# Designed miniproteins, single chains, continued (5), part 73

Each design is a single chain, and the fold is of that chain. pLDDT is the mean over its residues in the fold that is shown.

## One batch from the design tools (miniprotein)

Design m18519
Fold by ESMFold2-Fast:
Formats: C-alpha cells, structure tokens, sequence
Structure m18519 (fold): chain A 101 residues (1-101)
C-alpha cells in the first residue's frame, strides 16, 4: 500500500537525516501542509534546510497552477538538492511541472 511504501521509504532514509527532512518537507508543501511537516523536524539546522525545499516546492506548484507532484518527483528533487544544490533541484522540478501541463 502507499502507506507501507512511505514507511519503508522513510526507514530507508534513516541513514540520511537531510534526505528524510527534505522529502518530508516536499510532501508537506505538495499537500498544502508545509508548516505541519516542518514542525515534525526537531533539529533547527535540518528544519532550515527543509524549509528551503518546502518554499521552493510551494512556489513552483503555485506558479504552475496547483499541479501536484508524485512521491517520486519529490524524492528525486530532494536527492538533486543534496547532491547538486537547490538551483539544480529547481531546474529539475520546473521541467517536471512543465511536462504535467
């Protein structure tokens, strides 16, 4: 199930607190519950990193008329943000949203 898939995915991210924080933030922003998702992150440094992800996702979704992201889109965006930075993540997410028009 999607609930079991999400649990396994979050457990798989246990070795990367940064990736887990970004994915949680992306899910929250995608569902309109950004602040609730961010409140679950207790480490202030991780919360700040996650806020950057949430703000980017929220802004781009609004720019593209409220198109929703898949869980896969969120995970890939988070991985790109950690590996290549938020500028590269935004370019990737913009291309994803353009294809969904």
Amino acid sequence: SSKETLKLLLEGMKGSPELRALVLAGIGANSGDKETALSLIKDPKLRELARRMADMVERLIEEFGGISLSLGDIIETAKIALEHGFEAAEEYLRKVLEKKK
Scores: mean pLDDT 82

Design m18520
Fold by ESMFold2-Fast:
Structure m18520 (fold): chain A 86 residues (1-86)
Amino acid sequence: SALELAEEGLRLGEEGLRLALEGVRTGDVELARKGAELGDRGTELAREALALAPDDEEVRRLALEGEVNGGLALIGYGVTELIARR
């Protein structure tokens, strides 16, 4: 269901952000990249959920939270990569 997709997207986004932040904290570029990859998958599921139920308030809330976490995970990976190149 759309709700299940949104919930899974949020779960992947949260895990992705957790890994990306750990990568930033430890300077582990590969860990941060893995976090960004999970966050990206979460964002894909969030978009699928929104396409199925665009007017569902709960789906929109969960999908937005998932997309924000995925975006933050990508930023964490980018920051870790930039620091590693210096």
Scores: mean pLDDT 86

Design m18521
Fold by ESMFold2-Fast:
Structure m18521 (fold): chain A 83 residues (1-83)
Amino acid sequence: KSEELYEELLRLGDEAVKESKGYESHAEAVYERMRILARKLREQGNDKTLEEAIREVKKGLKEGKSLLGLSRATGILWKAVQE
């Protein structure tokens, strides 16, 4: 389950990077940070936090704010890893 959530988050994050046209390098950097943090949460079985991050990326994609969605998801994951 955690592995499936991690894979879904990475898939959505990759879509968000592609939608961040003109900001590709910055979006890629945020995505890479998100991937590293999400891997740690997957290893911990923290499904709730992964689901919350997925919702933020989806919301950003839906609202045409893909980079903002990626940044918010990454922030959620970072806080969870620190706790």
Scores: mean pLDDT 85

Design m18522
Fold by ESMFold2-Fast:
Structure m18522 (fold): chain A 70 residues (1-70)
Amino acid sequence: MKKAVAASGEEGIRKAKELEQKGIPAFIGSPLEGVKRAIEAGADEVYILTDNEKLKNVAKKLAESKGIKV
C-alpha cells in the first residue's frame, strides 16, 4: 500500500514535513490539489492534514470517488 499526505495550513504542513522525513510523499497546497497529485503519483491511501474541516471533507470525497483510501 503506497501512502501519501495532502496538507494545508500551518499545523498540517508541519506534520506533513515530519511524515516526509519518514518516507511518505507530501503534497503541500490546497487539500484538493494535494489529493489529485497523490493519486497521480500512484498512492493507494492519502492522509489529509488541514485546519479546514470543510475542505478536508471535499478532498476525502474526491479521494473516495477515485477508489483511494482516506
Scores: mean pLDDT 80

Design m18523
Fold by ESMFold2-Fast:
Structure m18523 (fold): chain A 76 residues (1-76)
Amino acid sequence: SEIEKLKKEIEELLEQARKAVEDGDLETFNQILLEIQKKVDKLGELLFRNKDYETLFEFLQFVQDKMAELAALIAS
């Protein structure tokens, strides 16, 4: 489904963002963040339209947790 495809793409982009941080490539990291934001917005709209609020909130929590991990890596 489109939802499962978007989830997989976001997970792959989050992994690439982590690698960009580890490599010190801030330009690539910023480009990946923009792509993540676009896909998260699209996925959020699809889940909200489907009234799948449980999956929406769980997914938003997952993204927030991953972003916090990336922020911790940048701060270290």
Scores: mean pLDDT 85

Design m18524
Fold by ESMFold2-Fast:
Structure m18524 (fold): chain A 118 residues (1-118)
Amino acid sequence: ATLEEAARLLEEAIEKLKRAAEAAEAAAKKAEAAGDKEKAEIMRKVKEIAEKAKEAAERALEAARAGDLEAAYEHAQAALDALAAGQEAILQADPEVKALLGEAATAIAAAKAALQEA
């Protein structure tokens, strides 16, 4: 039950991180077209942060599905650490991207809590 809940929450986080990366790329291209180089650079950085967090969350999901609680917890923490390290760029992101990344962080934190109870 707790492992299944952790896996479900990680799957939710992965989908939100994927959507955040796609939205960040679209925002970067729109900013470049408008001549806003600073916003384009920030949104490209946000895309990289979302992709890094997604890779860590995918590793956490793989470990959780394998029953490796320690590895799942470590990779979930790595995903949260990637988002925390990127906070300055994320705060400057479009509201949609910020919402998706915040929801992903909440889901990963909940998955991490579920893994501790397993």
Scores: mean pLDDT 90

Design m18525
Fold by ESMFold2-Fast:
Structure m18525 (fold): chain A 73 residues (1-73)
Amino acid sequence: QWQQLQQQAQQTRQKIAQGGIDSVSADQLNLLHAVEAMQQGVDVLQQQRRRALDLGLDDQADIYQQVLDAHQQ
């Protein structure tokens, strides 16, 4: 599952490289950012998730939680 999310993030990065930032959806960008945060550290991802919750960005917080859960498996 974590490898699957990393693969999706890599595909998003490739789309950005080929077509620019506007070639990807907000959900794809949120997933890319969540994976990159996890690669920096679990504390970084947890901090970003908390920030999303505080701002009422439930969809973004859910994506961060999915990445956290996948990495722990």
Scores: mean pLDDT 80

Design m18526
Fold by ESMFold2-Fast:
Structure m18526 (fold): chain A 65 residues (1-65)
Amino acid sequence: MIVEGAGFLGMMEAIAAASRGEKKIVVVDDSLENAEGVKRLLEHFGLTDVEVVAATSLEEAKKLA
């Protein structure tokens, strides 16, 4: 699953995807710290079986997904 942006909507999409059993989430954001924030948010909710990968472009995200 590719999530575009680590803002409020991106965080909600990541939680929803992990809750659906997605095992890999690629977060596209110009700030790697924001992408790491999504990973920490998922861990806070106990969603630890998800691989979170940061990408700075949609083209990179498509290669990682």
Scores: mean pLDDT 74

Design m18527
Fold by ESMFold2-Fast:
Structure m18527 (fold): chain A 84 residues (1-84)
Amino acid sequence: SKMEILQKMLESLRKTLATIPGLPEEILEELDRLVKEAPNLSFEEIKERLEEIIERIKEVADPAVARQAITYLNILLEEIRKLE
């Protein structure tokens, strides 16, 4: 299903973000919660949660780390739009 593809994409994003040195652990924890909750959420709710994670990254991460992480989240947001 499209939701199963989306869940795998979220899991892939989480693995990618975990490789970024200096990314705050709280961002990975938020993404882990989103992966767990994803089967019970709409595509719109998942996009909103990803946008909230982007805003949190801007608050808590160093600018260079934030730019790298946000790039990957924006790529995922565009892929989610293509699944709709």
Scores: mean pLDDT 87

Design m18528
Fold by ESMFold2-Fast:
Structure m18528 (fold): chain A 85 residues (1-85)
Amino acid sequence: MSLQEQVRAAVERFIQQLGEELGAPVRIVETELMPSGDAYAVVEVEVDGERRLVYVTATEKDGEIHLEAFGASGEHLRSVTMKAE
């Protein structure tokens, strides 16, 4: 499995976990993967009948994938570090 495939899988898993944690359906609006292993995604979350945008960033360094989620105003929502194989 390539590093880029691992980063994509990590982003998808992180977004799924975020949806489970919020108790809300999540939808990926946009995803970009960079050859460097960095990635970003825009996610739509429905909370109490309102749509919110969440911004997800992923940075790969030394076999670790660091993922962060931010709300539309730049508020930090969640961070997770996962090992790349």
Scores: mean pLDDT 77

Design m18529
Fold by ESMFold2-Fast:
Structure m18529 (fold): chain A 85 residues (1-85)
Amino acid sequence: SSDDLVRRIEQELRDQYRQNYPDYEIEVEVTVTRLSDTQDLVTITVRLHRPGSDTVIEHVHQLLIDRVSETVVDSHVDMPRVVPR
C-alpha cells in the first residue's frame, strides 16, 4: 500500500540522518495531504538539534505519491533552513 511506502521512506530517512548527523537530536514529522483520488503529497520535515544550541536545522522533503502504482512520481528537497529553537 502507499501507506507502507511512506513508512519505508520515513524509516530510510531516519536511518540516513542518524548516520550522517550522529551528534544531533533528530525529530521527524510526516504530513500526508490528499491532492486527488490518485495522488498524495507527503511532506517529511526533519529537525536537527545539536545539544546546547539555540537553533535547529530544518530539512523539508516533499514527495508526490501515486496511490495506484504505489510509487514516488516526483520528489523535492528544500534548501536546509536554520530556525530558532
Scores: mean pLDDT 86

Design m18530
Fold by ESMFold2-Fast:
Structure m18530 (fold): chain A 119 residues (1-119)
Amino acid sequence: MKALPLPESLEEAKKRMDEIAEGILKATDPEEIRQGLARFAGVATAAIDLAAKRGLSKEEILELMRYIVEVAKRIAKAHPEFKEAILNLMRAIADRVRERYPELQEEIDKLLEEFEKSL
């Protein structure tokens, strides 16, 4: 598959995550779902790294994480057989946020716990 360039803004990252999520929601092939989840994780971590590089606020990072959680919930509802893979993906994204924004650990842990309980 052709690698797309990294997002240059959070708005672009959200748009790319929406496009990837739409593809995952429509997919019926397990391999397409797995590849979609990998692409989603890649864009999400790139967005977090971009936010850290640009010194974005605590509020903006929490907004991004709430957005990612809502998308992950939609995918888990459409593909319940992938709930464990989606949970592991969310844990990896949460770890990247804690690494870049250690001051947000409690808020991120709460969002992840709420996500796990929604499965």
Scores: mean pLDDT 83

Design m18531
Fold by ESMFold2-Fast:
Structure m18531 (fold): chain A 86 residues (1-86)
Amino acid sequence: SLAEKLIEEAQKLIDENKDLREAAFLVRGAATVAEKEGLISKEEADRIYELVDKALELYRQGNIDEARKVLKEAVDLLKEAIEKKK
């Protein structure tokens, strides 16, 4: 699915320590697409959005490692939510 492709691209950026801001936007986009496609609930999408916003705030504060950790948590939750609906 498009959501799974966006997750894969975001995970690659996170793992390569590149463009965490771009990775965050890809995770947010993946959650939006997954909700629209009925793969996750609105509640699950809202939780992912909160984690993405937290990661971006940590990034702005210069806490890059913590931002990466929170963004990985968002990716993992999104993957788990999608798998539960398949």
Scores: mean pLDDT 84

Design m18532
Fold by ESMFold2-Fast:
Order: sequence, then C-alpha cells, then structure tokens
Structure m18532 (fold): chain A 94 residues (1-94)
Amino acid sequence: SAYDRLLAALDAAIAAVEAAKTHEELLAALVALGRAAYEVLKEEPDERIREILAELDAGLSKAGELEDFDALKAAVLAALRAAKARLEELRAER
C-alpha cells in the first residue's frame, strides 16, 4: 500500500539522518525521502498522506532555520518520527 511504501521510506530516512555527520549527508537523506514520497503519491494519490507530508515539509522548513548541526539533526529526526507515528495511526484505522 501507499502507507507501507511511505513508512519504509520514512524508516530509511530516519536511519540515514541518525547516521549523518554532515549537512550534505542529511540533505541527501531528505532528497531521497522526497523522491520516494513523490513516486508513492504519483502512483496512489491519497489526501491524508498529502496532509502528513505537508506537515512534515513545514516541520523540515522550520528545522532548516537552525544553524547548529546537532540542533538541526535533532529537529529533523523529531519531524520525521512525528510523520511516521501519524502514518502508523492512519494505517491502523483501516
């Protein structure tokens, strides 16, 4: 399902961000997640998934204002984990 594919992409992004030691590695993880999300929505459009991704995008944009790498990484991880939790809740409701 679209939910299962996006959950797998979020898990991969969380692992990659946790391992990231540079801004470049963190950005690469987010670019990969964005690509996966685009492919999922292109094949199986879902309004609830779009809402979760919009909230994630807003959270990532706010995190991007942080100049300290450790603070940025922590804020990005928090946003990714929040998106994952909400997707898991919606998946359980069907």
Scores: mean pLDDT 84

Design m18533
Fold by ESMFold2-Fast:
Structure m18533 (fold): chain A 66 residues (1-66)
Amino acid sequence: MKELISKAISAANEAVRKSGGTHPDARAAFDNAAQALKLYMQGDYERAMEKAKESLRNAEKALAAA
């Protein structure tokens, strides 16, 4: 779980950097990664995983468009 959330945060940051910070999917990836981390810290691991997966999909889409 920690590795998945860490990867989501890293992928979101990379997507934002490569898109110049303005791509809507890159922003969505960043927001979802931040939400996943908050949920993980609260012990809501199920929702944290869902948000981490959503973040990774958004990051992948942003990187494919760049």
Scores: mean pLDDT 79

Design m18534
Fold by ESMFold2-Fast:
Structure m18534 (fold): chain A 70 residues (1-70)
Amino acid sequence: PLRPLSDDEAARIAQITKELAKLVKEAEEKLGISPVEFADILHLYKQGKTDKLTPEQLELAKKALEVIEK
């Protein structure tokens, strides 16, 4: 069963969301990657399809997963 989110869980989700939003904005500004493309990059990285990613996209995916896994 789903339990209500604790204040700590809500704060953690908010912090992760904020850090991901910052990475998405930096990717768009520096690499021209849209939010949709960012999601596709993360999906490919999670599937282990790193051969399909540029070095810049690979670094971006790694940073995003470090934020999520924290």
Scores: mean pLDDT 75

Design m18535
Fold by ESMFold2-Fast:
Structure m18535 (fold): chain A 97 residues (1-97)
Amino acid sequence: SERLRELRERVRRLREEVEALPEVAAKKIPRPLLEAGVSVGMALLLRGLEMPEERILEQLERALRALEEWVASGSGENRAEALALLDEIEALLRELE
């Protein structure tokens, strides 16, 4: 419960930061955003396999770290993809409540 609340607050703050970035045409997916996508995909797989919540939350924390790294780069490229990943993370956190 506390860990879920902390992750939801982290997602909310990160979404605000991503939404503040300019929409820039992307030529390719940046590595941190690709890493975030892989971690979200793994969390979805673990959820489908009914694996322990702790393993799912670990993958979501990895995804959030990668998204934070992407935001810190200041590129703004692939903003729409970052928002889509945040939507998936929010949906998974909602299911785990």
Scores: mean pLDDT 83

Design m18536
Fold by ESMFold2-Fast:
Structure m18536 (fold): chain A 87 residues (1-87)
Amino acid sequence: SEKEKALEELKKIINETREYFQKAVDEALKRGDKEKVEEINKIYQEFLEKLNEVLDEARKSGDYRTALEKMKKIAEEAKNKIDEIMK
């Protein structure tokens, strides 16, 4: 079904974004950059809060396609913020 396909794509985006955060944390730790680790963790918490809001809205509406599109944007914004910190 369309809902099942959207949920699998959501799961993939969430997992890929989590891996992106983990790699950034690992790299900052290797550099001994505690301040960057704190900034990355803050962005990760903001990502989790937005994820929770999107999923809660999708559960109420049944509109997982809109949730998928919102999550793609949220993930991209989070990755862009991480890239900026890691420069």
Scores: mean pLDDT 87

Design m18537
Fold by ESMFold2-Fast:
Structure m18537 (fold): chain A 87 residues (1-87)
Amino acid sequence: SLDEEIERLRAELEEIVRAALKDGKFTPEQVERIRELKRRILVLQLKKKYPNLTEAEIDEIIADPEKREEFKKNSDYFTQKLIDELE
């Protein structure tokens, strides 16, 4: 399910953060993986909220700054906040 996939991604993110805290720093590879995980979680949460949009359509919207801003302007406050959390 979408909820199970989101929880798995959150668990992976938490493990990366835990590893970085042990080392006292984030590596560039860890930072990039965290960005990927946050983006993937956002896509799945938006797919859950807007089931008529495909995951690919949602990913394309949030990948393009102009499309992202247009989508955000026509979205409710909760959706705008999810998009802002990507940054």
Scores: mean pLDDT 79

Design m18538
Fold by ESMFold2-Fast:
Structure m18538 (fold): chain A 79 residues (1-79)
Amino acid sequence: AMEEREKKEIEEALKNADKIVTREQAESVADHLGLPEEVREEILKRIDEKPLTYRELAELFVKHRPDITVEEVLYLIKQ
């Protein structure tokens, strides 16, 4: 079972899903997920061109890492 603390952190992350992500948050999550540098650069370029929400960024990460969920990425953005 998931820890109560992790459940609460994910619920808080979901409440922030429509919040605009910073470039630094995107870089941190990409590093944590071990994404190739080329993929990281593409995601960062998109953020530089247009503000992305936490959800939109999470969906981009999941497209490159289909083994993870949007909820897991939202949790990582909060960190």
Scores: mean pLDDT 74

Design m18539
Fold by ESMFold2-Fast:
Structure m18539 (fold): chain A 90 residues (1-90)
Amino acid sequence: SMKEERLKQGKEYLDKAKQALQQGDYESAIKYADQAVEALKDLEDPESLELRGEAYSVRSIAYDKLGDTEKSKEDSKKAQEAFEEAKKKK
């Protein structure tokens, strides 16, 4: 299904974002996290929300490392909201 393809794409981009973050490539981590969030947009099932939360968390850390404290805080909040929503639906 279209949803399953989007979920797969979200997972693949999230894996790339996490790898970039671990390598200290914060710009690539943000780019891949952006693509993961876009692939998972409007999907409100627990798995999609949890993956979106992880993507926001990666992007938050990368923004913090680049000194963008405000964007880091915004993404931290978005990650928290996504994880809380996922927990409610499990």
Scores: mean pLDDT 89

Design m18540
Fold by ESMFold2-Fast:
Structure m18540 (fold): chain A 85 residues (1-85)
Amino acid sequence: SPEDKQLEDIEDLVGALLMIVQTRFFFGELSPEEYSELMGLINQAIDALQNKDVKKAQEILDELEKKYPSMVAEARRIVQQRKEL
């Protein structure tokens, strides 16, 4: 269904963003405060996805894109590259 595809698209993006955040934090490229905020929002998005709450997951993604636009853009590039293979 269109809703199933939207859930999969959001899940792919959140997964890519989680990997970016963990990698940047490991290399000391994020402050503890930035890491805490990013992980808090990512965990809220994961919870929404597990509950099939597409609207809540999208709201959290919009907040992530507003606060961390460059990291969300990087996640979108990774997801797009995977779809082209």
Scores: mean pLDDT 87

Design m18541
Fold by ESMFold2-Fast:
Structure m18541 (fold): chain A 118 residues (1-118)
Amino acid sequence: MIEELVKKATDPSESPEEREKAAKELGEIAKTTTNEKELEKIIETGIILSRDPDPRVREAALKTLDAVAEVTTNPKLISKVVSGKLIIMSEDPSLTEGPPVSEAELQARMDEATAKLK
């Protein structure tokens, strides 16, 4: 089922509104799925949408990545989400305001990972 939403979200011939809707639906699926491969596809789709010319689609991509970050405990997927969010934030700094996962929480997770490696 998510493959249809991925196609709609990443299809440049779709309207920005339809791509935004598909991205938001992927974010909702991310909150309910237990399938790590589906979460990985959702992250990859969010990263692709970070390059979308429409700022609303990029905002929806950021929210989708935040939804994955809230549900996953897989360090590899958390790392991919952080990387994707940094790409979006570097292209549109306005999207850094009011994320569902706070900047402080992301920083704390990174600091804990760094401390574990020391």
Scores: mean pLDDT 72

Design m18542
Fold by ESMFold2-Fast:
Structure m18542 (fold): chain A 63 residues (1-63)
Amino acid sequence: DLEKELERRRIVGVTKSDVDAIKNAGYDTPEKLSTLTKDDLRTIGITNDRLRDQIILTAKSLS
């Protein structure tokens, strides 16, 4: 469960709306999410550079 894993990793500032946006874009697993670039996350609606870095690093660590 991507939402629970991101919450468990304590990524400060990630919200359920952010996770839902990522899932709705088709990236519902850490493996899929780890293929994204920071610019892809910006397009999805994650505009904070630090948050995008944390999400990508977490997804890669879970893959």
Scores: mean pLDDT 72

Design m18543
Fold by ESMFold2-Fast:
Structure m18543 (fold): chain A 85 residues (1-85)
Amino acid sequence: SMMERERARKELEELNEELMAKAAAVRADLTEGTKVPQEVVEEARRRNEEFQAEYERMLKEGAPLEELLRFYKEMIEWSAEQLAL
């Protein structure tokens, strides 16, 4: 139903807001380049560009919410792991 679609969209927005805040924190740390070698920062930047392009593609193709969240979380975790070096 239309109401179920609106509810799912609101839940996705709330989850995405939390995930995007975490991603923004990781991106800010990468941009500052204060904790990791420049080569690692550049590779993470390139990978994040690839991730963003793929995420936008999945959104346009109507990928399931669970697939979008899994992909987003996986990329955030990868970026965070690189910063732990």
Scores: mean pLDDT 66

Design m18544
Fold by ESMFold2-Fast:
Structure m18544 (fold): chain A 73 residues (1-73)
Amino acid sequence: SLPRATPEEVERLRRAIEELYQKAKDALKQGKKNEASRYIMAIYMLALTARSLGADEVADEGKKKADEIEKEM
């Protein structure tokens, strides 16, 4: 079975995703599409990590945030 994240690990993942989401939005506002793409990729990777650890809510939030920014590119 895959390991389960602790509440503290879930909170760290959620904060990391939120930080990358803000960086991606800021990069997009500045027309830095390549930089925004790198942040989007990082969010997808963290969402996959969250899912692997059983943090499905955080995984869904991360994917939704990354998808929203990707649609604006």
Scores: mean pLDDT 86

Design m18545
Fold by ESMFold2-Fast:
Structure m18545 (fold): chain A 65 residues (1-65)
Amino acid sequence: MEQEKKEEAIELLKRIAERHGARLEVKGDEITVYLETDSELDAAMVELAAAVVSTTTGMKVEIVR
């Protein structure tokens, strides 16, 4: 249940990141999101998705620009 929820959240975040010009790195319970976009809207969408995943799963999500 908990592990399945984390896996689903990671896949969702990866898809959002890919669509909005970001790269994902996963290490255990830590996710690092690398923003590679000049669009403030794309950056905001990725940041919002990261916050939802962090809150929902308890995983540590860090955003790097």
Scores: mean pLDDT 80

Design m18546
Fold by ESMFold2-Fast:
Structure m18546 (fold): chain A 73 residues (1-73)
Amino acid sequence: MKEKKVEELKKKFDELYQAIEDALARGAPPAQVGALLIEAAKTVNELKKLDPELGEKGWERLQELARRANNAF
């Protein structure tokens, strides 16, 4: 059931997004933040395949977060 997988991916993305926000706020090493960004990107790519609109929105959020991370290093 695609809907259940979309909900799971949305939850996973939100958890990863929060983890990245927390890592940045705590001054985590670039390698740790980078690993979380890669996992978030994989999750958004999977979400985009099932729900393109939600995937596009997730990608926009991730791009802004990645920009913030890059400016922190």
Scores: mean pLDDT 80

Design m18547
Fold by ESMFold2-Fast:
Structure m18547 (fold): chain A 68 residues (1-68)
Amino acid sequence: SSELQEEAVALVEEMRKRGEISDEAAAGAIAAIRSGDLTLLKAVLRELLEVTKDPELRERLEQLLSRL
């Protein structure tokens, strides 16, 4: 859904602002999220889970994955 895509984009932007991912990686992730491909959305969220060191972001990513 559009709401889940916007929540996922917000998490990508937060990780970019915290320096956990590059601007290029963030742009690619956002494009994949906005593609409407649910398989790509799940793949991106799983990759972000492997990258993040923040327990709050990890919990939010896991909650998003559980809603897909």
Scores: mean pLDDT 84

Design m18548
Fold by ESMFold2-Fast:
Structure m18548 (fold): chain A 103 residues (1-103)
Amino acid sequence: NAEELFKKLESDDPEVRKEAADEIIKQVEQGNEEAFETLKKALESKNPKAREAAVDAIVRLATYSKNKKARQKAIELAKEIVEKSEDPYLRATARSALLLAFY
């Protein structure tokens, strides 16, 4: 469920975080709005591991998703991260994704 996926994004184990991110990406590509809201919530988490896993998932959606709507949503969210995020890692990572998405 959404709560379990969010908790896994906070895991100390990078494999657990990747599995959660992969599942969220799959659900977003299938049009699941709750999965996309989980990514937005994770970006605002006080846990930097959850924020990093969420921005990595957004990068993957913006750069590699074959679902045009999911890709557009991720690109828009990446732009918001660059403009609004207080986390310099999130801003740098989102900026790199935007460069790759357009080239």
Scores: mean pLDDT 84

Design m18549
Fold by ESMFold2-Fast:
Structure m18549 (fold): chain A 82 residues (1-82)
Amino acid sequence: SSEEIRELLARIEELLRQARAATAAGDTARVDALLREMDSLVRELGALIKAGQASPEDIARIRALLAEIQATMAAIAAALAA
């Protein structure tokens, strides 16, 4: 449902904020745990898309969020490599 998709998007956005904060704090264990939780929610979101539960507008928002996730993951990897 659209409500279920909105709830998943909000949860993923919250986890992204927490992952950025944990990265800034150098808390590698918390970053790892947050990334695992986010991966689970992204997979759940993918299942809803495949089930045809997403409108074209929802798909556009999901694509934007996935790009944000990719950018955040790249920033985390760069920070950990420094």
Scores: mean pLDDT 79

Design m18550
Fold by ESMFold2-Fast:
Structure m18550 (fold): chain A 107 residues (1-107)
Amino acid sequence: AEDAALREQARAGVDAGLSPEEILRILTYSIAAPYVKSDEQAEKILEAADLYAEAHRARVKGDTEKANELRKKAFEVLKSIVPKEKSDEIFARVDRAGAIVDELLAE
């Protein structure tokens, strides 16, 4: 159900003509937003979402080192605002969203 929902959101973004980076920002926010309650925490999700989208761009360009550094920064930001017991699950879901976007763009 969760992977189906992420795939539906990603497909809607592709169909709307959004860039991979724009889709990843939306999906990252959608994944993390339920775990935060304040506007300050929501702002940090947007920061993490932008970092993760930049990591994707670096990876596609072949800059693996920069991609890994940006992904690490994104997850450090998320880890600071989400419950500790949910961090690994949230990180895995964000990585799955990235994989789903890559699959849809390879069509």
Scores: mean pLDDT 85

Design m18551
Fold by ESMFold2-Fast:
Structure m18551 (fold): chain A 89 residues (1-89)
Amino acid sequence: MGKEKLRELARQAREAAEYLRATPEIPDRETMAAELEEAARILEEGAESGDVKGTAERLRELAERARVPGVAAAIGAAAKALEKIAEEE
């Protein structure tokens, strides 16, 4: 289950970044897209390794460093979801 969730979150982060880059009316879109692309890369690496706990920790660190509060909240929520999955079973 964890590996599938990592792939799902990575896809969602990539799609969100693409949407932001395609929508010129959104302020700070390039910064938001770059932060989401970094989150997607971390999630993609996690999906390859199957390391749900390590991926959640990396995302939490990224959320703490994220410049845009909305993006920080989204990345933090993804980290929390992965932490919960890692605690199950």
Scores: mean pLDDT 82

Design m18552
Fold by ESMFold2-Fast:
Structure m18552 (fold): chain A 68 residues (1-68)
Amino acid sequence: SAETEARARELLAELEARAAAETDPGVRTFLQWVIGELERALAAGTVTEADLDQVRAFVDEVLAASRA
């Protein structure tokens, strides 16, 4: 739906901002990979709101684990 696509683009913008501000090369590479996967899913029209929630949770978990 248009609403799901808007939420996906909003998440992409948030992830791109995080990646641009990130100084750790490993975390930056991870964020860039997530961005690429989400862009592919968005282009294919396969993104659901549940997928967006899972992506947010996964990113937050990985980022938390990368912080001492």
Scores: mean pLDDT 83

